# Designs tried in a protein design run: designed miniproteins, single chains, continued (5). Part 40

Each design is a single chain, and the fold is of that chain. pLDDT is the mean over its residues in the fold that is shown.

## One batch from the design tools (miniprotein)

Design m17373
Fold by ESMFold2-Fast:
Structure m17373 (fold): chain A 119 residues (1-119)
Amino acid sequence: MAAEEGRKGAEEGREKGGPDGAGEAGGQGGKGASKGAYEGGGSGSATGSAGVGGISAGGAAYIGGRQGKGEEAERSARSGGEGGASGGERGGKEAGEQAREAAEAGAEGAAEGAREAAE
């Protein structure tokens, strides 16, 4: 049931503005480089996947914990992680860790793209 809340949040974020919704979630993981990721040549896939598409892949801990800080976010992350990783708690942890690495790589690429665009 709570997994449905996490999926609903991710889907609404994507429907509301697509890149905008993913950018807001990715901004927390990318330390403010989310706008640069979309404009500076970063496809935003890493940040978007970590923020929006991580639930089904077992990255719910990343998306839920990063996207929001509260009881609802923790609940969605816990249930979403369980639902996304049907047979493997380790799989959920590993997916969440990969999502963090992807978000970090995306933020770094965005920073370089922004510098090049300024020239």
Scores: mean pLDDT 39

Design m17374
Fold by ESMFold2-Fast:
Structure m17374 (fold): chain A 116 residues (1-116)
Amino acid sequence: MKVITLPVTDEQLAAAEEISRRTGIGVGPAATQLNLDEKTLTTRASVVVPREDAEKGAEAALEMARKNADVTLEYLKKQGIEAKGELLEERVELRPLSPDTVLVTATVKYKITLSE
């Protein structure tokens, strides 16, 4: 099984700052993994929020995961790799950390097609 974890780019950092500023939820850049055997791209964004903000946190994390996938596909195109993403899965998970706080994790998975 060959999974590559891609480095965080300046565009992903800028996207995280923009989403955080607009939503008021402090999201960081998403983690990105490329599975060459399955031809899938998976992004995960996580944020810790108060329980009352869980839905807002889920929306912000999901937006970050989606944006991270788009930035990664665009980066691959600029490197001469013609990659097209087809959405396979969007998932949001909530994990209680304390009575008052929740870890929200958004996962977005794309099927990638390489035009060689």
Scores: mean pLDDT 80

Design m17375
Fold by ESMFold2-Fast:
Structure m17375 (fold): chain A 65 residues (1-65)
Amino acid sequence: MSKEAGALILLMGKAIEAGDSVEVEERDGKIVVTINAKSEADKARLAAFAEELAAENPNLEVVVK
């Protein structure tokens, strides 16, 4: 079962609920997610969550702007 798909859905849902914009692309078998955070607090929170997800999902790359 793909942990990456589940992690992606959770991350996208969390960002969208917060009102942030999310872009998703696939590169060489990796899923790259770019989040444009609307506040410094959201950026810090999402960056911490992204590190946690990346540790569990090596083919998932998250960029928080």
Scores: mean pLDDT 74

Design m17376
Fold by ESMFold2-Fast:
Structure m17376 (fold): chain A 90 residues (1-90)
Amino acid sequence: MAENRERGREMLKRIRDGIEKASKVSLRAIRQKDYETVKQASKLFARLVQLAREITTLVRNRAPMEELDKLEAEVKEVEAQIKALEEKIS
């Protein structure tokens, strides 16, 4: 139980960091008039918000670790996509 809550908190922290990075990417892309990158960053932002809701629900419901494993894989995928956008607009 404690392990699931701790892992959930770590994943939510990663999502928070990802949201902040996606927001910064969007602001930089707006300044560069790169609206395609704004669109991509907005989609990743929306997915992170959805993942945060799902993680919160699984932790609250004391779901098995394998359910958190699935969401962690999705968080990692979104983190990689955000990093690619950060490198693209640099």
Scores: mean pLDDT 85

Design m17377
Fold by ESMFold2-Fast:
Structure m17377 (fold): chain A 87 residues (1-87)
Amino acid sequence: SLEEQIEVAREAAAEAAEARREEAEAALAAGDEEKVKEIAYEIGYEAARAVIERAGLEAARLLAEALREGGDLEGARGAEEAIREAE
C-alpha cells in the first residue's frame, strides 16, 4: 500500500540520518558547506538502498520525491543514484 511504502521510506530516512548525526552536526558547526552536501547525499543514498531492499523501487522513488519536495536536493540526488544503480 502507499501508506506502507511511505512508512518504510520515513523509517529508512530516519535511520540513515541517525547514523550520520555526529558528522552532520560537526560539519554544520564548522560551516563546511561541501561536507554538509556530501553527508546529505550519502544519507539519501543509504536511505534509498534500504528502501529498495525492504519495499522495492517504487517506494524508493517516493523517498526521492519526498526529499526533493522537502528541499533536500542533495539527499534526493543520492537517493536517485541508488535507484539508477538498482535499475
Scores: mean pLDDT 87

Design m17378
Fold by ESMFold2-Fast:
Structure m17378 (fold): chain A 58 residues (1-58)
Amino acid sequence: MKITLELEDGETGTATIEMGSMTVTITATREGDVLTYTTVIRNREGKVVKVETSEEVL
């Protein structure tokens, strides 16, 4: 799955995608040359089933 989110320095963006019985929320924050993004997957009942955090140096 490919999601595009454009951020300036100091900005935070959020994208939410619904896929059948699951909801995927990606929150991305840029601080200087570092981009941190967290992916949260929830089931139909809204329970968090997976959380992943990644960092990318720009």
Scores: mean pLDDT 75

Design m17379
Fold by ESMFold2-Fast:
Structure m17379 (fold): chain A 83 residues (1-83)
Amino acid sequence: MEGLEILKEVAGPHSAVLEFRYKGEVYTVSVMRVLEETLVLAFNEKGEAVGGGEAENPQFNIEDPEKLAVLREAAARARELLL
């Protein structure tokens, strides 16, 4: 995907964070193991939640299919940082 730039990756056993820029906008995706679940939470650069949920099926409040695909790929990549 054109215009995707990874700004920060933080990997850990219980949490991972991926910060990226896409078409001039910065997004943060956090993945965390909480109790019996792995959760995803995504924020835009204004700190507004753009979606999240269970890491297997996160739901994003974005109607642009290209941005939705980028967020899904970012969430999957952040999940891979959990080992």
Scores: mean pLDDT 80

Design m17380
Fold by ESMFold2-Fast:
Structure m17380 (fold): chain A 82 residues (1-82)
Amino acid sequence: MAAIDTFLQNALENLQDPELQAEFQKILDSSASEEEKIQQLAEVLSKYPLPVAQAILQVSQVDPALRERLLSLILKIKKTFE
């Protein structure tokens, strides 16, 4: 299983937000590539304040390389709106 799929599955079990759970489930169930799923997750998380996005990433005990990549993408997306 790809690291992104493991992250989404773990996050779904630990999250109490139905809207965020629905978004994560949608990404997990999609036939998108691993790279497309990572991009979609970064887009969803970029809508949140950075500390909230970081807390969500920590909840699932995600692979450090995937966490760094997601955080980098979130920051890049947020900077585009400056």
Scores: mean pLDDT 75

Design m17381
Fold by ESMFold2-Fast:
Structure m17381 (fold): chain A 72 residues (1-72)
Amino acid sequence: SRQKEIAKLAKKALEAVLNGDLETAREYVRQALLLLNPNATEEQIEKAFAELVAASDEELKEDIKALEEALK
């Protein structure tokens, strides 16, 4: 389903941020947002990406666990 594809891309974005791969993380955020809203702007994508980069490692790990549960 589209929701599962979005969740998989979101998880990959969070994992990329934890690994310091910010360019890959930005691309996964872009793909996830465009699946959620095909009219998403670059400004909206950059804002969402900035929020992920600002999150603590603990917050990112908790979000990854929640996404893993949702993907079952």
Scores: mean pLDDT 86

Design m17382
Fold by ESMFold2-Fast:
Structure m17382 (fold): chain A 86 residues (1-86)
Amino acid sequence: SMELAERLVELAREIMRLREEAKRAEEENKEEGEKLRKEAEEKRKELERLLESADVEAVSRLAAAEIEYVAETADEIVAKALAEKA
């Protein structure tokens, strides 16, 4: 399911962008930064739900994406999903 893999990568990139935007926003407005961090957390939960229904190929494509934030979040989720399917 290449389409599912693409959706997972896109969602992971969106989470990364929200995290970076939150970090920048906190310097000028702490409340706006906190709001963006909460949005990133909700997107992360959506990513976890999608990974639970993903096949091994989709999970492997997400893990192969060399995105700094995806490595931190996706590696933990990917490792868990692969362990449960092994």
Scores: mean pLDDT 68

Design m17383
Fold by ESMFold2-Fast:
Structure m17383 (fold): chain A 78 residues (1-78)
Amino acid sequence: KLRENWAALSAEQRQRALELLLRVTEEITKLIKAGKLELAEEVSREVAKILREFIETKDLEGFEKRVEELIKKAKEEL
């Protein structure tokens, strides 16, 4: 189960994942303030999918890469 899989991650992996989530949430907030609601919703859905995949696979490198790609995409639209 996702909650049990999250608890099985190391403290270091959880901290890094949460730091990346904070960064992408900051970019989503900027999109909302700019009136780009559809893109903000799209990025939010993509983050949820990427996070679920990370919790299942424990692939922190893949998670970081995909979140950084979303952050870049969001910044290019501002």
Scores: mean pLDDT 81

Design m17384
Fold by ESMFold2-Fast:
Structure m17384 (fold): chain A 68 residues (1-68)
Amino acid sequence: SAIPQEEIDEGVRLIEEAVRRLFPTDPQLLAQLLEQARSSDPQTRQQALQQLRAQGVPQAVLDRIAAA
């Protein structure tokens, strides 16, 4: 669905902040996964989303990242 870019960007920012707070010991890995989840390559995006899910990111949050 077409969602305003501003709303997508705000959602992603909140997700990044929440994830960084939950896993402060490994910020580089989490930053990399979030970047890959927004990749133009669908295979890279799918792999990053699966890894984020494995780390406990809720489905609603993953859906927001995938929509970006």
Scores: mean pLDDT 70

Design m17385
Fold by ESMFold2-Fast:
Structure m17385 (fold): chain A 84 residues (1-84)
Amino acid sequence: SEEKIEALAEFLYERLGPLAKEETGASEEEIREYARRLAAGLVELAEAGEVPRVRELFEQVRPELSPEEAELLEAALEAVEAAA
């Protein structure tokens, strides 16, 4: 639902916003839009029952990610797992 997407987007923004701003220098609007797009995609995956599969893929590629990329993706997956 739209309400669930907006709630998850706000949760992601609170967790990832400061790090995203530091890493990318993006504006507040850009970070919030990114969080909303990410939330929409994660809600769609959760509704399809795909979150455990996405988690497994993340764990496989995690050693190839930078520490910052791994932290961002981990926080996003934790948020969707908590919301599902």
Scores: mean pLDDT 71

Design m17386
Fold by ESMFold2-Fast:
Formats: structure tokens, C-alpha cells, sequence
Structure m17386 (fold): chain A 61 residues (1-61)
């Protein structure tokens, strides 16, 4: 299961959210009006991009 916690309201109608999944914590900047489903989708996208970037960096050296 995934849990979300709001940490701060930011300028430009955004907010800082802490996402925790299986003991792993990631901080994301999302739209203030973003739903839980939108935040979860964004979190999954960020995790996938991070994994891809890590693999690319490993291949290039």
C-alpha cells in the first residue's frame, strides 16, 4: 500500500508531498489540487524514470 503526507504548500499553486511505499520514502512536488490517484501515477512515473536513468548511466559509465 502507498501512503501520502503533505509536508508544505509551495508557490505557484503546488505542494510538497511525501510518498511512502514498503518502507521507502520519496518527496514529490505536485499540483495543489492533485488527487491521490494523480499523485500515485506521478510517483510511479518518477520511479520508472529514475530506474531508466540509473540503467543508462550504468551502460555509459
Amino acid sequence: SISFRQLADLEGGRRLVEVTEDGRTVRLVVDRDASREEIEAFYRRVRRQAAIGREAAREIG
Scores: mean pLDDT 72

Design m17387
Fold by ESMFold2-Fast:
Structure m17387 (fold): chain A 64 residues (1-64)
Amino acid sequence: VDRVEARRRRLDEVDERIRRNPRLSEEEKRQLIEDLRAALRELGFPESVIDLIVARVERRIAEA
């Protein structure tokens, strides 16, 4: 499986959840980030890359 394609799919899912739920609770935000971290680790991304992706998602959530 192409890791880049799998990552893109996961990020699309996250973007869709933010779009549908612009007022996510702190618990929902935390769970979303933890699920994303777990998925990226399963795909074999290094922690440094996961941290960059998570930081980008956290900014999108804050702007929603």
Scores: mean pLDDT 77

Design m17388
Fold by ESMFold2-Fast:
Structure m17388 (fold): chain A 78 residues (1-78)
Amino acid sequence: MEKEEEVRRLIEEHRALIARAEREGLTPEEVEELAERVLRAMTRKMALFGTPEEQEAFREKLRTELKLSDEEIEEMEK
């Protein structure tokens, strides 16, 4: 089950990258831009490999934690 391990690694890397960028003293806007770039790749992977419930929970996290717009989330899923 290498796919499951890849998903876990991807999620951890994304969270670590976002947290690290924020701690590096980047502005909220720069952190959000980096998060969008990284999150887009991960969101597409989650759409392919993620379960329905997990995908929905992930989208909610994008809206609440990163304050992404519905349009932004839809673009990432494309």
Scores: mean pLDDT 67

Design m17389
Fold by ESMFold2-Fast:
Structure m17389 (fold): chain A 138 residues (1-138)
Amino acid sequence: ISVSGADRLSDEEKQTIKDAVETLIKNAKANGETGRLKKDSYKVNIEFVDPPVIPLGVSGSATLTGSDIKIKLNSVTPHPHLDKNTSLLNQKIFTVVHELSHLLNLPNTSHGIMSGSTKKYSFEELKKDPIITKYLSL
């Protein structure tokens, strides 16, 4: 797993994102609910990109080509009215997990981590989400 681009994260925070991605893929395989992830191993590249590569209002995207997973994350700083307890790390973890869960054939919903609207999550709320509990054990 690689992380690149215009990120504002520490090395520890980047490692946390990598660990979340590895854990999700591993647990999806272990649970037999792999969706589009049918191969034994994947090369994952996470890139922070500036607009207009990702439109403003879109938090990220994930694409799968063979064994290559590319995750693009909006590098734009979260809105200044976000709660002080909603860290940039939690916003990026939310987006990565949401986009990867689409590769598991999980659709957008009105609630939780698969919500199609950009929402802030606390780490404690993220840990209790059914997808997080099943696939990440965050």
Scores: mean pLDDT 62

Design m17390
Fold by ESMFold2-Fast:
Structure m17390 (fold): chain A 78 residues (1-78)
Amino acid sequence: MPKKVVVEFSDGSKEVFEISNETDLIGATLRLIGEGLDRGKDFTLTVDGKTYPTPLEALEEAAKTGKTVKVEWSDRAP
């Protein structure tokens, strides 16, 4: 059964991933990493108030619990 994972960015935009297997989970992880690289920013991920060290772990927890992944962008130090 595919799990719907909602990713909410600090600007209020949302993206929805359907995670049915580990390939989907990896794909969603790479997409979030790519978004950070494209924006040239660091980011913090939280699920249910807990901060996760990697996007993979945050997305996996969200897929298991049905909770939203919150992404906060931070400016890089100049």
Scores: mean pLDDT 75

Design m17391
Fold by ESMFold2-Fast:
Structure m17391 (fold): chain A 80 residues (1-80)
Amino acid sequence: SPIEQLKELLEQIKQAKTLEEIEEIARKAIEILEKHNPAMAALLRDVVEGIREARASVEMAKEILTVVLEAAIEELERQS
C-alpha cells in the first residue's frame, strides 16, 4: 500500500547520512504521492527545493522531511 511504502521511506529518512540520500528518499515519496495525493506531492517538492536552497544540514533536512512525511501518511490514512 502507499501508506506502507511511505512508512518505509520515513524509516529510511531516519537512517540517512547525507543530503543526497535524503533527496533520493524524498524523490521516491513524491512519486508515490503524485499517484494518491498530487497536492501533497507538490508541497513535498517545494519543501525539498527549500531544503536545497537553504543549504540545510542533514539533521535539519531529516527533521523537516520527517514532519512532512508523517503528515502525508496521516492524510492518506484519513482518506482510507
Scores: mean pLDDT 85

Design m17392
Fold by ESMFold2-Fast:
Structure m17392 (fold): chain A 81 residues (1-81)
Amino acid sequence: MIDGVTVLKELPKLLEALDSPDPETQVEAARKIAEIAKQLTDDELERFKPLVVPKLERLLTSPDPAVQEAAREALKVIEEK
């Protein structure tokens, strides 16, 4: 499995991608965040949530349906555990 330390090194880049004006970049970042969340331990996920959830919630207000769907799927993965 992917090491949590290596995953957290990628997090700043993913957070920047979620703030991108490009919908395709936002969709890709949200999907990658969902895949990362599936691989994190419970403790790592609790540290991850406060950084990603606010940005994913903002993407739910996007005019792009693909961005809204990707954000919703990522939030569902984070909540399901």
Scores: mean pLDDT 77

Design m17393
Fold by ESMFold2-Fast:
Structure m17393 (fold): chain A 71 residues (1-71)
Amino acid sequence: SAGDKVIAAAKERGKDVISGGELREILQEELGLSEEEADRAVATAGLVGGPIGSITPDGAGAGVDAALAAM
């Protein structure tokens, strides 16, 4: 799934947690999402309004799959 690619990319970068900016970069580079689509996926992952600046790779992957299913 798209979320599995995000999980793999985050772990390959050596990150136990990733920021919203890092997630946007992964989404644009690995999935070819636009900046707007990446921002929407980050928001759906609960990073905007959640814990400041971090999410686990598994949480990011689940959020991305949910966002893409809604698009």
Scores: mean pLDDT 70

Design m17394
Fold by ESMFold2-Fast:
Structure m17394 (fold): chain A 80 residues (1-80)
Amino acid sequence: SKEKENAIEYIEHWIDVAKENKMPEEIIKMLEEIKEKVETLSDEEAKKLLEKMLEVATEAQENNLSLEEMIKKIYEVAKE
């Protein structure tokens, strides 16, 4: 679905950013776990999860958090 594709593309973007910045394997694993979760969701659930991840990422950027800290916050929201 488009909703799942959008959520997966968003996560894959952050996996690429994490790899490019040589972030710890733990961070990459967190993102891969979110991607696996998206594959199990309905279209509406995937859309809502993407909306929550975008909201948290925006808040992290506004608070000048590091990229690693932002990914950790995205992971916390995705685990709920």
Scores: mean pLDDT 86

Design m17395
Fold by ESMFold2-Fast:
Structure m17395 (fold): chain A 118 residues (1-118)
Amino acid sequence: SLLEKARELFKQGKYEEAIKYAEEVLKTDPNNIEALKLLVHAYYHLKRYEEAAKWGDKLDEIVKGKKFESYEEMAEVYHSLGIGYYAKGQLGDEEAKKKAELYFTKSLIYRAIVEGEK
C-alpha cells in the first residue's frame, strides 16, 4: 500500500519521498491518523516547521475526543502532537512550546504504562 511505502521510506530516512506517499494517502483518506503522524514527523526532520505545525493541527483536530484501543497508540499520537506543537514553538509561539511539553509528558506516561505491563 501507499501508506506502507511511506512508512518504509520514513524508516530509511527518506523524508521527502515519505511525504509524497503520505500526501497521496490523504487524497483518498484525509483523516488517516498514520499518514498525518508521518507528515508531522517527516516535515519536522526536514526543519519545515510551518508544514509540521499545519499537519500537527490537523492531527489534533482528528484525534480530539477519539478513544484509542491501546496505550501504545496513545503514546505515539501524543508524541506526534508534541512534535507539531514544538514546531509551532520554533516559529515563535511560546504557548505552543508549553503544549508540546504537556504532550511529550503524556506520551512518556503512556509509554511507562506499556513498559509496566510487559
Scores: mean pLDDT 87

Design m17396
Fold by ESMFold2-Fast:
Structure m17396 (fold): chain A 69 residues (1-69)
Amino acid sequence: SSMLSDEEVEQIVDELVNAGLLSEEQKKEILSNPELKEKLRKAVEEARKLLLAGKLKPEDFLPYTAKLL
């Protein structure tokens, strides 16, 4: 179970779209599908674990999260 709220999920999806890593269509699919939102939460958790372990650079956080989707 992820600690990310639905609001935080939406904010991260918006950041991914703004970075050119997701399309507006993919945003709609993720936000309307509970399974895809959970997949995004797990991707963010995995990326955060790597960031905290020093295995991922801050600038690579969003690209890595997108790769896991």
Scores: mean pLDDT 84

Design m17397
Fold by ESMFold2-Fast:
Structure m17397 (fold): chain A 78 residues (1-78)
Amino acid sequence: MDEELYEKSYEVFYEEGKLLGYSDKAAEAAAEKTAKYAAENYEKWKADGVSSEDFQQELWDIFTGTAKETEKAEEAAA
């Protein structure tokens, strides 16, 4: 895993999640999952010729889905 790519992606998605109004827990969970996916899959996507647009869309789908799932779990537990 590219640790630098993971750290940068985590920071970007975490800050964006907080800016979008997600809870700390939702932003952390979404940023971690999205950053890990990016760091593990970037080289494969690049090698397979997948467009940057398609890769960015996948990252945002993972981020948004994880954040919403985490918030729903928190609401259900409250």
Scores: mean pLDDT 78

Design m17398
Fold by ESMFold2-Fast:
Structure m17398 (fold): chain A 57 residues (1-57)
Amino acid sequence: SDAQRALEQARKALAEGDAAAGVAAAGHTIKLGEQGRASEEQKEEARRLLEEALALA
C-alpha cells in the first residue's frame, strides 16, 4: 500500500540520518491516514518516526 511504502521510506531515511526525508515520508503517511488510506497502527508508527526525524534535525 502507499502507506506501507511511505513508512519504509521513513525508516530508510532515519537509518541513513536523513532527517528531512524522514519528516517528509512520515508526514505523508499521516496525511494518507487522514484520507482513510492508512491503518491506525500505521499512523501511530508514522507519528513515532516523525518524532525520531525531528530529534535528528
Scores: mean pLDDT 84

Design m17399
Fold by ESMFold2-Fast:
Structure m17399 (fold): chain A 92 residues (1-92)
Amino acid sequence: KPVVVPEPESEEEAVRLIARLLANYIDAKDTDPELAEQYKAEIDRIIARLSPELQEVVRETRKKIDELVDQGKKDEAYRVLAEGAQRLVELV
C-alpha cells in the first residue's frame, strides 16, 4: 500500500503529521514491516526540516516506541506517543 503524505505548511502542521505517522507506525510495525518502514521514512523526511530540539524529541519518542512494540506492548507505545506529542506541541 503506497503512503501519500502531504508536505506540512508549518511546524505546527508538521508536529500533527508526525504524531499521526507515529500512530500508523505503531499499528504497522509488527504486522506490515514494509509499510512501517515507509512511515518511518516519511517521519525522517519531515523531521529533517524541524529545529534540532524538535528532532531530538521525535527521535527519543520513536526509540521508546520501537522498544515497546518489539516487546508486544502496543498500549504503552501509544502512551509514549501521547507524551511525545504533548512535548512537541509545547515546543512549537
Scores: mean pLDDT 81

Design m17400
Fold by ESMFold2-Fast:
Structure m17400 (fold): chain A 72 residues (1-72)
Amino acid sequence: KEREELMKRIDEITKKANEKILELYEQGKFDEASRLATKYRELLKKIRRALGNNDFEKAKEYIDEMEKILEE
């Protein structure tokens, strides 16, 4: 089911984002950590809004965007 698959991906993004933010803090890259945290929160809000509207295509696009950011 698409919603369940997207929710699983959101959980994975949350874990990866938190890990990357923590790594940046540990490296003393506080500005980069802050920028990533802000961007992550903004995308998460967009994902939640899309899911609330049953717009799974938009939710998937935002999830894909966040995944790409975390891979970079």
Scores: mean pLDDT 82

Design m17401
Fold by ESMFold2-Fast:
Structure m17401 (fold): chain A 62 residues (1-62)
Amino acid sequence: SAAGRALLARVRADPALAAILREELGGTLEVTDAFVAALQARFGLSRAQAEEVARELVRATS
């Protein structure tokens, strides 16, 4: 989706934002169901979109 792509682009451009979002949503180094659900709730994403964003947040902050 456009919203998911915009969020991915922003996370890739701003590692500090990626780190803050990961910490707020669970602080884990892996994609969990809880982390995906938190992303869905916060940004109005589908499960598939939230899983893609979760994977990118983990990668961007590693």
Scores: mean pLDDT 75

Design m17402
Fold by ESMFold2-Fast:
Structure m17402 (fold): chain A 77 residues (1-77)
Amino acid sequence: GTISREEFLKTAREALEELGVSVSDDTLGKLFALFDTDGDGTLNEAELRAFVDLLARMTGLSPEQAARLRERLLALL
């Protein structure tokens, strides 16, 4: 099935909250748009990895926490 941008961002928020991090929907949406180079409303695997790497840098996630977030989001693609 297809997963909407909003469902993707909701999953990212929930995963970040589980890791003790709070990020606004506006910030997540802007980051999504930055990496959505195809303009189809979804991220490919490479774009998703870049999204998670930048988000981890902004929020101070460890490499292990970033890997967990990436795994959860890749499951949506």
Scores: mean pLDDT 76

Design m17403
Fold by ESMFold2-Fast:
Structure m17403 (fold): chain A 75 residues (1-75)
Amino acid sequence: SPEDIQQIIQDMEDAIEYIRELYREGRKEEALELAERALAVLKGHLARPDLPEELREPVEKAVKELEEIIEELKK
């Protein structure tokens, strides 16, 4: 349903913001561990041919954001 899709998008955005907050607080190890786990999960979803089309672009955006966060955290 549209509400389920919107909730999934919101949950992804909230998770990424939480990772960013951990980074801002200097909790870099926790931020990195969560970002790497989230990235693995989302890449798994993108590999599934049955992923709803409405989620494909939001998930691809989230993957890109997590990759950028991980690169920053590894500096």
Scores: mean pLDDT 85

Design m17404
Fold by ESMFold2-Fast:
Structure m17404 (fold): chain A 72 residues (1-72)
Amino acid sequence: MVEPAEASRTALRVVAENGPDTSPEEIVRATEKETGLPVDEFGRKVIRQTVREIRRASARDPDAARRGAALA
């Protein structure tokens, strides 16, 4: 199964590339493609939480979303 830290890192990168409206389903697909491992229910929860946090940061400061991506 995909490591939660890997799922979170992929979410940061994919949102940075595609914008804050990127769906959790797109992030799950990208994570599974890159790792070759299935994302379980816990991984999906981590991805949803990470996307929510990125969207909150983007609402305050658009540059914060880019800084988050740099950590991925």
Scores: mean pLDDT 69

Design m17405
Fold by ESMFold2-Fast:
Structure m17405 (fold): chain A 81 residues (1-81)
Amino acid sequence: MNEEAAREAAERIARLARELGFSEEEVRRIFEEAYRQFLKWAERVGAELALAYVEVGLARERGEEDPERAEAVKAALAEAL
């Protein structure tokens, strides 16, 4: 994933974080972390799976985790890594 694609994916994650009720300061921190992860990690597992994993993590932090989706993403990551 190039820097622009990683930034766009991180912006999508930041928007999701706002929708999940994270504060603006938390959203900024989440954006920076997601951007770093996508630059290095999405090249290994693909952008879609990397994005899904971050989305599951954000939902879990707010107690709104979908357990079936979380397990599916975890299984897919184990196969990709």
Scores: mean pLDDT 70

Design m17406
Fold by ESMFold2-Fast:
Structure m17406 (fold): chain A 61 residues (1-61)
Amino acid sequence: GPPRQLTPQELAQVVFQTFTTKPATAGQRLAIAKSFIYTFEENPTPALIQQVAEAYGLLAG
């Protein structure tokens, strides 16, 4: 089948392992997730960025 796309939770796990500083605000989580996702996806949707930011917040908070 086609290559499996990473889930928002799997992307959040990679973000969490890469960034050691806990984000203090939702805006910081969104900025980190956005910057990181653009390394793996050329045109990520706002929904994907938000889902990864929320999952990252749960792992980091």
Scores: mean pLDDT 69

Design m17407
Fold by ESMFold2-Fast:
Structure m17407 (fold): chain A 61 residues (1-61)
Amino acid sequence: ARVEVRVVEEDGELVLEISGPRADDPSARAAHDALGRFLAGLAERRARGETVPAGWEEVLE
C-alpha cells in the first residue's frame, strides 16, 4: 500500500496529513522513516536558529 503525506496550512500552522497503511504493513515502516527524516530536518533547522511554523516546536520535542 502507498502512504500519502500532505502538508497543509491551517490557521497559520502547518498540519501534516497522513493517509496510509496499517501498522503491520511494510509501508507503515516506510511512512515512519519518512516522517522521522522530515522531523529531523525541522529539528536541524530549529537547532540552527531558523524559524519553524507555530505548533511544530511541540512536535519536535
Scores: mean pLDDT 58

